# Ledger of designs, part 50: designed miniproteins, single chains, continued (2)

Each design is a single chain, and the fold is of that chain. pLDDT is the mean over its residues in the fold that is shown.

## One batch from the design tools (miniprotein)

Design m5827
Fold by ESMFold2-Fast:
Structure m5827 (fold): chain A 72 residues (1-72)
Amino acid sequence: AEEALRYLREAREALQAGDVATARRHLEKALELLRKLGSPAAPDVERALELLDQGDVVGALAALHEAIKVLE
């Protein structure tokens, strides 16, 4: 959980800096870990990745914030 939360926080910082490629990599790493754990945060990370694929950075940040909230 702590490692996944770290990746989500790093993804948030990357998105706020406009680095979508770095954010995507961190979200993919977080999702891999959260799926292995059966975490309820996994659907929120999947949603964030879907929104990034659509170019919706604001929506992706909102989904990312929900994932972080679930893990806190």
Scores: mean pLDDT 84

Design m5828
Fold by ESMFold2-Fast:
Structure m5828 (fold): chain A 64 residues (1-64)
Amino acid sequence: LSEVREDREKAIELGRETIELMKEKGYPQEILDLMEELIELAEEGSEEAHELLVQLSEQILQQL
């Protein structure tokens, strides 16, 4: 895989880990669904979704 594709995969992994922690902390399902949608869009190649996923994951991890 190219470096760019590997970077996107790492962002998706971070998003998945963040969702798992959010589930443990009792976040509303609606927010979990939105995060899952961002992961799907990033997997489809959206750079905006990829960047937003990283930003939100970092913010959420700071609140946990």
Scores: mean pLDDT 76

Design m5829
Fold by ESMFold2-Fast:
Structure m5829 (fold): chain A 80 residues (1-80)
Amino acid sequence: SDEIKIQIAESLVQTALEMVRQKFPLEEAIGMIRSAARYNKLSDEEIEILVEMAEKMFKSDEEEREKLGKEAIEKLKELI
């Protein structure tokens, strides 16, 4: 369901934020987000939104990271 997809995406946003805080290597973090999103049956377009968000989070400050998470969820809602 669309509601479950958004809940999964919100969980992956929090996972990406935590991986940035823990200083995960970028390639490992992106791989983990892709694998989790695919396992949960997100589309390739939905996966790329979350991956782009995570890549930008690793290059951003704390305030910008929160904004990127919200923007990714809004983009996903537009696809659903």
Scores: mean pLDDT 86

Design m5830
Fold by ESMFold2-Fast:
Structure m5830 (fold): chain A 94 residues (1-94)
Amino acid sequence: MAEGEKYLEQGRYDEAIAAYEEVLKTTTDPRVIGRAYYNLGVVYEKQGRLEEAKEYYEKAFEIYAAIGDKEGQKKTFEKLTELGVKELQEVVLG
C-alpha cells in the first residue's frame, strides 16, 4: 500500500494501479483487501474513470461491511454518493 500511495501522490496512476493489484494478489487479509480496493477507486477517480472508480468503491464497501469496519463503510459510502451511485445508496438507506 505505501508504494501505491506514493505513486498516486506523484500522479503515476498506472504504477499505483499495478502496486495495489500486486497487494491484492499477495494478501488474504480483508482489511488490506478493502484498503486496496478503496485506493484503486481513488486512482480511477483521479483519472476521470468514474465507472471503474465506482466498481472498486463498491468492492471496498462490501469488504468493509463483511468485517464490520464502520469507518471504512462510511468513507466508501461517501465516495459512492459523490459519484452518484443511486442503487447502492437506496440499499444502504432502505
Scores: mean pLDDT 78

Design m5831
Fold by ESMFold2-Fast:
Structure m5831 (fold): chain A 62 residues (1-62)
Amino acid sequence: ATEEVALDLDDAEVARLNAMEPEEAIRWVAERVLAALRAAGDEAGAAAAREAAAEALAWLRG
């Protein structure tokens, strides 16, 4: 089972995410999650995060 990596976002980073366009916010979160998972050696988690980001972007685009 893939454990979810919690991103430790401070209030300023959350505010930045809320100010971003939805597509930009999804890409930003995805890149941070992918980097953290790869650094931890969680290849399965990295693959799942990439798929989740692609699905979210597809949903936004219709």
Scores: mean pLDDT 72

Design m5832
Fold by ESMFold2-Fast:
Structure m5832 (fold): chain A 72 residues (1-72)
Amino acid sequence: DKNLEIVKEAVEKAQKEGLSPLQLVKMVVEKDDSDYAKAMASFAALLYRQNPEIDPQELAEQAKKQAEELFS
């Protein structure tokens, strides 16, 4: 999934560079500006804010699940 990889990479970079949740959203939207990608980025930012040390793959998969539920 293209969006899952984009979000995972954004989270990994945010964790390494100490970026804010808003900067994480911006990184995702710069690569994919679809409503689905924006929703996934928003959920990823919320999860990252709650637990900055979370595994990037786990966070990306959870954000995808939440975005899919929103569009169901």
Scores: mean pLDDT 84

Design m5833
Fold by ESMFold2-Fast:
Structure m5833 (fold): chain A 69 residues (1-69)
Amino acid sequence: MLARALGPNGELGLLDTDSEVLTFEDGARARVEVVEEQGRFLVARLLEDVETSAGLLRAGDLVLAVRLL
């Protein structure tokens, strides 16, 4: 299932909750774990460092996501 994700530096991406992979709009990809679910809202934690066009994200950083309908 896909969710729209927002990273801490304003990075936009798509989270595939089945594979637990976050893909940013610039094409950067990172493994994540979903740590919280509240209806359509998700909190995922990065499992690896990833460099995006908006900046470096670190393993342990949290991203907010909303499930797409």
Scores: mean pLDDT 82

Design m5834
Fold by ESMFold2-Fast:
Structure m5834 (fold): chain A 94 residues (1-94)
Amino acid sequence: SREEVYEVLIEGLEKLLELAKKNNDEEAIKIVEETKKRLEELYKKGASIEEMLKVFEEGVKRVIKTLVKNGLDPKPVIDIAVETGQKIQEILRK
């Protein structure tokens, strides 16, 4: 399940990156790319599911914070994060 959790988190970050690129949001692009790189490094180092989830959550919170500061709607980012979290819960219930 660790590999499945990692793959779902990467998929979530790729969706966030696509959204940021469509919106020409350079700050969000940078945050998502940094979060993805950190998550890849943690996975290679054998980090726990809990550590990977924390890094993903911190990245999402940073994106939401920059959107709110810029007067943009954070809902699409929240929707992607919720969908990602639901998929993770389904994996962890197996």
Scores: mean pLDDT 87

Design m5835
Fold by ESMFold2-Fast:
Structure m5835 (fold): chain A 79 residues (1-79)
Amino acid sequence: ALPSAAEQTARIVEVVERAEAGELSAEEAAAELTRVWTEAMAAGDAAGLPTPEELVTELTLRGPDGEEVTVRLTVRRPA
């Protein structure tokens, strides 16, 4: 089953909050977010749902020292 929108949002918020708390680097946060979306797309594809072949999103992360890093995430359907 696909994760619910609420579960996916909660996972994204948790990753962002951990990055803002300094528990994750911007690179680590980007990797976790890519994993969340890749799992969602793989589950959708396996269920025969219409999923896009590629998703691109941009996220700005703020560290505990007020540093801002913008990361671009590209997620593709599994081959």
Scores: mean pLDDT 69

Design m5836
Fold by ESMFold2-Fast:
Structure m5836 (fold): chain A 47 residues (1-47)
Amino acid sequence: SVKEKVEELQKEADENAEKGAQLVGTKESEQYYTRYLSNFYNMLKTG
């Protein structure tokens, strides 16, 4: 299901979030968050 694929993307986002957390307060952290949302929407379109 789409839900299971979203969970996989969530885990990848969590790993990227750890990198972003080290850059908290920078534009880098904002980019990781924005990419997470974009990937979520792409999954909904493809599914």
Scores: mean pLDDT 67

Design m5838
Fold by ESMFold2-Fast:
Formats: structure tokens, sequence, C-alpha cells
Structure m5838 (fold): chain A 86 residues (1-86)
């Protein structure tokens, strides 16, 4: 679905901005981008769950759950970097 591709692109753009912020030591800015990306993924999972059951729906949810796990790990890492810098 076009909307799914747009969601993935938005998440990727937010992660890229977060990575750039981390490289500059702007951990608070990085966390804002990562939390926004996490919210985008969560909202899309909830939207998909409201749709009729299909193999495509299940595959999309599984992919997004993978992204959510990755984002959570990266958020924890950035929080640790911020704590060490304080």
Amino acid sequence: MKEFEETIKKVEELVKKAMEAVAKGNYDEALKYLEEARKVVEEKIEELKSLPESPEKQEQIELLEGYLTGLDHYIEKVKALKQAAE
C-alpha cells in the first residue's frame, strides 16, 4: 500500500535525523526524532489492526514490530550516551 511505503520513508527520515543529531552530540534532539519515529510506527500498527485480516496486513505488522524493537534499542543507547555526557 502507498500509505505503508510513506510510513516507512517517514520513519527512515526521522532515524537519519536522529543519527545526525547523535553525531553532533545533540542527544535530546536525537531522542525527539526517535520518539517521533516510534509514535509513527505505533500509530500505523494500530491502524493496520483495525483493517480486515489479510496476509499483507500480517506481514506489514510484523515488519513494523521489527522497526519498533530496533527503535527501542536505539533510544536506550542514546539515553545511555546522554547520561554518560552529563
Scores: mean pLDDT 83

Design m5839
Fold by ESMFold2-Fast:
Structure m5839 (fold): chain A 59 residues (1-59)
Amino acid sequence: MDVGAAARVAEAAARRLLEEGIYKPSFETARREAERAAVELGLELSERELDVAAQMASL
């Protein structure tokens, strides 16, 4: 698992959620935003890495 890539995706996802006014996202919302962030950053993450990114973004 590339924790560095997951952390970058989590940072981008958290930033976008904050811009949308979502301060305490559900895991489902964070996971959806992590998928979008990964595509936007050009990173291909596994399902497991996206789950980790979503967990980080929801903290």
Scores: mean pLDDT 77

Design m5840
Fold by ESMFold2-Fast:
Structure m5840 (fold): chain A 60 residues (1-60)
Amino acid sequence: MPYLAVATKDVISDHPAFLNLKKGEEVLVLKDVNEHLVLAKSLKTGEEGIVGKGVLEFLE
């Protein structure tokens, strides 16, 4: 089930598979990739990518 999270800090990656986020940006977590990574969609930009679970605060 998709759930909401918020970025706790700025996340900048130069890798095309990874999602760039600003602190406070909300994301919809679509799938777990592994114990440390999720596939998420930015609610601000609509971009999808991989992001670390450690930079997210889960809301839902």
Scores: mean pLDDT 79

Design m5842
Fold by ESMFold2-Fast:
Structure m5842 (fold): chain A 79 residues (1-79)
Amino acid sequence: MSLEEELRKLFSGVKEEVYAFVQEGDKVRLYKIKDGKMELLGEFPVSELSAVLNELAKPENYIYFVAGESGVLVVTKKK
């Protein structure tokens, strides 16, 4: 099963807007998950992960979670 399919299955019941950062090898994929739907927003090198997190998922705007043993970082938008 692809990682996208695994994430869709895990988040099929989620009604909240969440973002998932998934590392595969030397690349990270950014997904938007809402109402059980997953959308790929972009891909970038793992070396840019810290910069992307600081710009797109700042603590003042998002809540961070580490999901599962795969090292998937999930973030949820704050009010």
Scores: mean pLDDT 61

Design m5843
Fold by ESMFold2-Fast:
Structure m5843 (fold): chain A 107 residues (1-107)
Amino acid sequence: VPRPPLSEEERRRLQFELDLDRGVIDLAIATAKVLGFVDEKLVKNIYELAKRIVELRVQLTGDEEKGQKIMEEIDKLYKEALELIRSGADPEKVIELLEKMVDKAME
């Protein structure tokens, strides 16, 4: 079923939410780097925001197939990040996976 085209106002609203969510992620990652600390809650929060960014991009572009592929890649990175935290790995390695997750969401 064809989706009706987005209005200019709706596109601006979605873009604003995307820019805001990206800013929140960037601040969270910068804070984790300064503190040298990352927990499962931070990983989950970044994962949920990254998925929201993909949803917003799908709404803006209409590319559901690309969105689904990116979501699958984000899910894999999320599982890997949780395994690293649970194994007591270096926070720097977890943060690297979070940065990769954000980069994938912005593709």
Scores: mean pLDDT 84

Design m5844
Fold by ESMFold2-Fast:
Structure m5844 (fold): chain A 85 residues (1-85)
Amino acid sequence: MQQQINQLQQQGSQGDWQAWTQLGMIYLQQGNYDQAIQYTQQSISINPNYWRAWGVLGGTYIAQGNIDTGNRYIRQGMRLRRQQS
């Protein structure tokens, strides 16, 4: 776990937006929503067209009880996914 987190953080720092999204997913699974949001936002800042990042961000807001905000981000992810399918 910790070795994987350290590796993903290093990859993200080098511009790997997928690594930031994976960190967001790990922290979402741990219930650390603030950290999940921060890492997922880093992914979006590098590649705003990476649809998985929007899905993770939306899922995190829903997990926090912010349903309307979460659904808005999920819709953005679904839109981007359709454009890339």
Scores: mean pLDDT 88

Design m5845
Fold by ESMFold2-Fast:
Order: C-alpha cells, then structure tokens, then sequence
Structure m5845 (fold): chain A 84 residues (1-84)
C-alpha cells in the first residue's frame, strides 16, 4: 500500500539523516510525503533536517504542517516557539 511504501521511504530517510546525508534524507522524506501527505512524522523530520541545515524558514513551514496533522507533536511545538 502507499502507506507501507511511505513508511519504508521514511525509515530509509532516517538512515541517511543519521549518516548526515541531509540532501538524501530530504529527497526520501519528500517521496514519503508524496505517497502519504498525512504522514506527520515525515513532515516533522523534513523540518528537522532543514533546521540542522540552518534553513529555518523552510523548517518552520514543515513543523507547522506536522503540527496541523498531529496537534500533539510537542517537539514540533517547541521548535516552532524557538523559531518565532
């Protein structure tokens, strides 16, 4: 299913994120989101990669999207407060 494929891409994205390959992680998280646009964790991790790349405006937009999809994402809330 598209959900299972999105989860697989998300996990591979996490692998590249942990390796510090931010461009590859972004690519994989974006592919996960195309398959499942409601995948709040993928939106959040996209923001997290961009935050680590000092692309704060883009990070903020993705954290906002993650929080819209999952209002209980306390980490996204905290990071939005830091970027305000």
Amino acid sequence: SSKEEAEKLYRVGNFYYLLGDYEKAIELYKQAIELDPNYSEAWYNLGLVLFNMHRFEEAKAYYQKALELDPNNEKAKRLLDLLS
Scores: mean pLDDT 90

Design m5846
Fold by ESMFold2-Fast:
Structure m5846 (fold): chain A 68 residues (1-68)
Amino acid sequence: SHKADLDALKAELESDPRIQVTRVGDDTLVVKSTLPVESQIGIALRIIGDYPHFKVSVKGNEITITAE
């Protein structure tokens, strides 16, 4: 299920202590960090590659990941 994929992704991202991940409902993760925007774009591209069924949005210092 999408929930299991989101839980796995949350655990993977939280292995970096500079990254904070918040679960919003059953379908969304909000990722916040103090990393430069180019590093955040790199993370978003990696997520798109690994989870092509997820929608990923980058806005400022925040990445939003939605399972659809």
Scores: mean pLDDT 80

Design m5847
Fold by ESMFold2-Fast:
Structure m5847 (fold): chain A 87 residues (1-87)
Amino acid sequence: MEAHAAAARAAHEASLAVAREAMERLRAGESIEAIVDRALEAIARGDAEAAIGYLAAVGAHKLGVERPDDPRALAVGNEILKEYLAA
């Protein structure tokens, strides 16, 4: 039980670290498309924590919230990813 909880927390913390860095890049003027490209590269290499972090950052930025761990952030990031892939 404890080992599974620790692994989940470590993965969540890794995703939050990526999300915070991505949000700083977005605040510095990097495009949403550039961060989505980073998420796609993470997906391609099997880096789920990085992919979740980038998508959460994009969603939080779109919502205008400071917290990438807002429960709406990842959902909005996934919608942006779908729109990007459909374009």
Scores: mean pLDDT 80

Design m5848
Fold by ESMFold2-Fast:
Structure m5848 (fold): chain A 86 residues (1-86)
Amino acid sequence: SKAELALALAELALALSRVALDLAEEKGDKEALNTAIAAALLAIGARFLAELALETGDEEVAEEALREAVRALELAVKAVELALKA
């Protein structure tokens, strides 16, 4: 389902943001750190919406969760890229 996919993507984004946070802190890169924090916060929000969609069966909430999970993943990847270039 869209809600299950959103949950999986949100969890992946959160895992990647944690890796990016560790790398950014080690390298002292503020842009990577701020991007990783933003990715983590979006991933937490997307996870909450995905869990809500699973509980309620609300397709609109599932679509919102999926959109936010994809955005969180995009930011998490960007944060990793920034940390690796620092």
Scores: mean pLDDT 87

Design m5849
Fold by ESMFold2-Fast:
Structure m5849 (fold): chain A 72 residues (1-72)
Amino acid sequence: SRAEELAERAIELAKDPSPEAQEEARRLALEAARLMSPEEANELALRLLKAAPDLRGVYIAMAVLSEAVDKE
């Protein structure tokens, strides 16, 4: 699906420590989360934390979880 394509791209970009890659990863992850159920968005957040298990992954994962909450 488009959501999974966006999620996969976001995860790959999250591994790149450059500010530009981090901002694009966050943007794509948020777009994916908006197309996902809250359960799917939670799983995306976990995948992001595994890919970038430092502040990079935390910031992107928190953005994804915030989108899941806003859908409720």
Scores: mean pLDDT 78

Design m5850
Fold by ESMFold2-Fast:
Structure m5850 (fold): chain A 58 residues (1-58)
Amino acid sequence: REKEARKNGEEGLEKALAAGGDEKKVREGVELAIKGATSGDLDLAQKGTELFAEGANS
């Protein structure tokens, strides 16, 4: 799960940046999502995922 979270985060980051997303939000969202997944903090992981989605869609 941690390994998959990192892999998904890296893949998502590359795709979002290539699509012209908000780099700052995308990077911050990926880091928060990985931190949440690594620490078992579901709220933090969700917050990171939402921030990533906002950045990717901006």
Scores: mean pLDDT 73

Design m5851
Fold by ESMFold2-Fast:
Structure m5851 (fold): chain A 77 residues (1-77)
Amino acid sequence: SASADAEKQYLEIVLEIGEMEAALNKKIREAKLSPSEKEQLMKELRDQIIAKLRAKKAVSGPELRKRLDRLIAQIEG
């Protein structure tokens, strides 16, 4: 169903974001970065995630778009 397909696609997107966050956290732990360097990298990742979600939303069907709208709002808000 369209709803089940949207749920699967949404979960794949959430997992991909989780992998991006895990990769940044590993880099931060290994590199002994300053607080300002950590803050800058976290900000850059947040901006990349939001841009990626907006790009996916633009080409998504209505059920996935609703889920992505909620996720974007949670990250921005």
Scores: mean pLDDT 87

Design m5852
Fold by ESMFold2-Fast:
Structure m5852 (fold): chain A 68 residues (1-68)
Amino acid sequence: GAAQALDQAKAYLESVPGVTVSEVGTSTLVAEVPDDANFIIALTLSLIGDFPEVTISLSGTTLTVSAK
């Protein structure tokens, strides 16, 4: 379910070097990523592919991941 996908997305992001993750609510995660366009693209594509039950938004170097 979406909550399980969010927990798995959090564990995945915490395993990525250079990414800092915080939980801001029961259904939303915020992650700060390095200012590297290739890294951001690769990470975003991995999240979209592996966690289809979450919504991802990017603003600068800040990724927001929310349960659907």
Scores: mean pLDDT 76

Design m5853
Fold by ESMFold2-Fast:
Structure m5853 (fold): chain A 76 residues (1-76)
Amino acid sequence: NPEEKAELEKEIEELEKKIEEIEKEIEKLRKEIEKAKKEGKEEKVKELEKRLLELEIELGILLIELGVKKSILKKL
């Protein structure tokens, strides 16, 4: 059904946009971590590394969801 395919394609596009935003935030955090390391701010490094881990976990979940939806789309 073309309508079911179009709805799934929209969900995939929305997931890809969310993934891109998280990847950009991860890149920003990695740069902030390097800056904090150079400044000797160990407590700040730990805080930023915790936020980085949380975003990496969220990214992993979204990538799995994207893979599942893309697999379903290929079967339609």
Scores: mean pLDDT 87

Design m5854
Fold by ESMFold2-Fast:
Structure m5854 (fold): chain A 74 residues (1-74)
Amino acid sequence: MEEEERRKKIIEQVKLLIDQGKLESALNVAEMLLLRGEKETAKEIAQLVIDKATEMGNEELKRKAEEILKQAEE
């Protein structure tokens, strides 16, 4: 399967998780992607979770997402 198509599907599924308030599940996907070396996709997911956690006032989830974002940028 094309890499771009796989990335699009993953982001689409993660956006659904975020819309449903399942931020921990979205973060788990980002961590899995980091372990596989897919840093760009993990970074995009982490940013989406940061935005939603900030909107919800959830500092704990925001902090976890920021850690993933930092690891994806390194």
Scores: mean pLDDT 81

Design m5855
Fold by ESMFold2-Fast:
Structure m5855 (fold): chain A 80 residues (1-80)
Amino acid sequence: SAEALRKRVEQLEKEYEELKKQDPNSPEYAGLLTRLALRYYELGDKEKAIKYFQEAIEAFEKSGDEVRAEALRTALEELK
């Protein structure tokens, strides 16, 4: 349901704020951005989904995870 998705987004935003303070260069932080993007997309908020996908791509590139960065670039193109 949309209500359950909204609750999950709120939980992910709290996790995002915490990881950003603790370990903003971690693959875990990049993965959290990806999950946040997917949940916003499921809620129909494409603008926020695109924003967080772009941030996740940048985070994976900075961490040297080019395979995941490329996969997200492909996914982002398919969501247009």
Scores: mean pLDDT 81

Design m5856
Fold by ESMFold2-Fast:
Structure m5856 (fold): chain A 62 residues (1-62)
Amino acid sequence: MEEKAKELEEKAKKLESEGRYKEAADLYTQAALLYAQNKDFEKAREWLKQARELQLKAREEE
């Protein structure tokens, strides 16, 4: 499960670098949920915060 969270994290970073903020935010949210399931609440909070920031950025660019 932690390996899947890291994979989603890497995919989200790639999408973010491509300017695909809404898709990146979705993957960061999924990674955060997997980290929370693994009791890594620090990483879960970090990636959930990143997802929210990207969601805001995506809305501003509409």
Scores: mean pLDDT 79

Design m5857
Fold by ESMFold2-Fast:
Structure m5857 (fold): chain A 66 residues (1-66)
Amino acid sequence: GTPAPAAELSEEQREELRELARELSEKTGVPFEEAFRGLEGVARVLSATVGEEKALEEVRKAVEEL
């Protein structure tokens, strides 16, 4: 089968990203689906560099900064 990406997020982390995406959508007016995909993409890139836990912290800070 297709190899799974090593930088995939856990179910718990995805749930947190959904909450953050909703907050981002409310703050910026972008559609939830766009916000979620954006945050998930950022979290995946950051996860590859700083690990999954730190990636979520950075995403939270970015949403809070807005």
Scores: mean pLDDT 75

Design m5858
Fold by ESMFold2-Fast:
Structure m5858 (fold): chain A 71 residues (1-71)
Amino acid sequence: SAEEKLKKAEEEIKEAKEKLEEAKKKIKEINKSNKKLPSEEIAKLIGELLKAIGDLYEAELVKKKAEEELK
């Protein structure tokens, strides 16, 4: 049970990290392109970055709890 929770949390951490890198890459492309995007598009990309950070934080907490259960 606890080992299964740990492996699932590790998968979720991996997925969250991939989404976070995708969001960072999109922000970097905006900075490089010299084209001003509408403020609403920028806000959406910032929102996606914040969501990915939140998802990663939650997955890390689940992993920590699963590790505590294995002690």
Scores: mean pLDDT 77

Design m5859
Fold by ESMFold2-Fast:
Structure m5859 (fold): chain A 76 residues (1-76)
Amino acid sequence: SLEEGVVEAALRAPPEFLREEGEIAMSSPDEELRRLGEVLKKLSEAKEEGDEERAEELAREAGRIVGKIYEKKQAE
């Protein structure tokens, strides 16, 4: 599924990439994209700290937010 793919991609992504994507998303006028950006930045930090449990939780949160964005786009 889309959410599962996002979780896998987020967990595989290097921390530097997640930080960059998070910064871009946080600059968005879209509230959901800004929230996604905050989660990606926190995921980058968790990965740098080696906190695998927190990284997994944040990756799942990112998947949920992306799923919500996709659903909203389909409803338009």
Scores: mean pLDDT 82

Design m5860
Fold by ESMFold2-Fast:
Structure m5860 (fold): chain A 75 residues (1-75)
Amino acid sequence: SHERRLVQESLRQGIRHLENGNVEEAIEVLSDAERRARESGDTETARLASQGRRHAENGNVEKAIELARRGLDSS
């Protein structure tokens, strides 16, 4: 679906930003992924995106990447 593709794209963008050290941009796109997943009823992907964002906010970049990758698998 279109919504699923947008969630997956946001998660991929978030992972790329985290890998490149662009933490603020990663937080923004992970927030978008969380919101879109929630709006589409994908509760598990929304939860993983939310946790990834919180870890990114706390400087836990490796854990944030792990959670965003799991979000891709659940979407």
Scores: mean pLDDT 89

Design m5861
Fold by ESMFold2-Fast:
Structure m5861 (fold): chain A 98 residues (1-98)
Amino acid sequence: MIDEAVRALANGDYDRAIKLAEEALKKENSPEAYVLLARAYYQKGDFEKAEEAVKKAIELDPNNIEAYILLSDIYYQRGDEEKANEALKKAKEAGKKR
């Protein structure tokens, strides 16, 4: 299911990617499925739903670098440069653990 959601996202089929990510979340509450859901909403320009989904990914995995980068992109698109910069700092801190 996740692999099919990734393919749908890559093909620009954002509605299919959302449905497949939601189906994956019904079976397993995974940070990867929330990141896919957030990316699909981001590509559709639904930044409010993208923010909600990416925050759930961070709640499940506080060291998820990809989720913080996406959160920064969402804040930047919404015009909140200060929050975007703070999210990037958190991504760097998550990266330093490796």
Scores: mean pLDDT 83

Design m5862
Fold by ESMFold2-Fast:
Structure m5862 (fold): chain A 92 residues (1-92)
Amino acid sequence: MITEEELEEAIAAITFGVYLAILRNQGKEDEAERIRKEATDSVAGLYLAAARAAYLMGDKETAKRFYQKAIELSKDNPELRKKAEELLKEVE
């Protein structure tokens, strides 16, 4: 049985993939590569990238949830946690 956490991580990965496609379509290759590295360096980074994607697609509730997950998973990365906290404030 797929767990709720496994499903959420899969949704985050798909959402992130869509965001990379959008950035590349806009000619923002350097930004796309930076975000790709962030998402592949940690599970917290993946949720941070996915939260940004959800917010840009107009899904504020999913964005808030993913930002909160990124904060929870970034206990060992204070820079990533601060970034996620700042972005969460912008979602309201």
Scores: mean pLDDT 77

Design m5863
Fold by ESMFold2-Fast:
Structure m5863 (fold): chain A 57 residues (1-57)
Amino acid sequence: KKKEIEEIAKLSELEALQEFNKKAEEYSAEELRYLAKLMEKYPVLKEILLREADRKA
């Protein structure tokens, strides 16, 4: 799963958001926090990912 998360982080903001929406339920809170850390250049998406991770924890 780490490689999948790293590939999503290489996408544009919109494409990353679309992939996240498809896979949100499959990702653990830790995996969402890891993706958020990789998404530092997209602060709005990073906050969405961190909020979702907090909700699952």
Scores: mean pLDDT 75

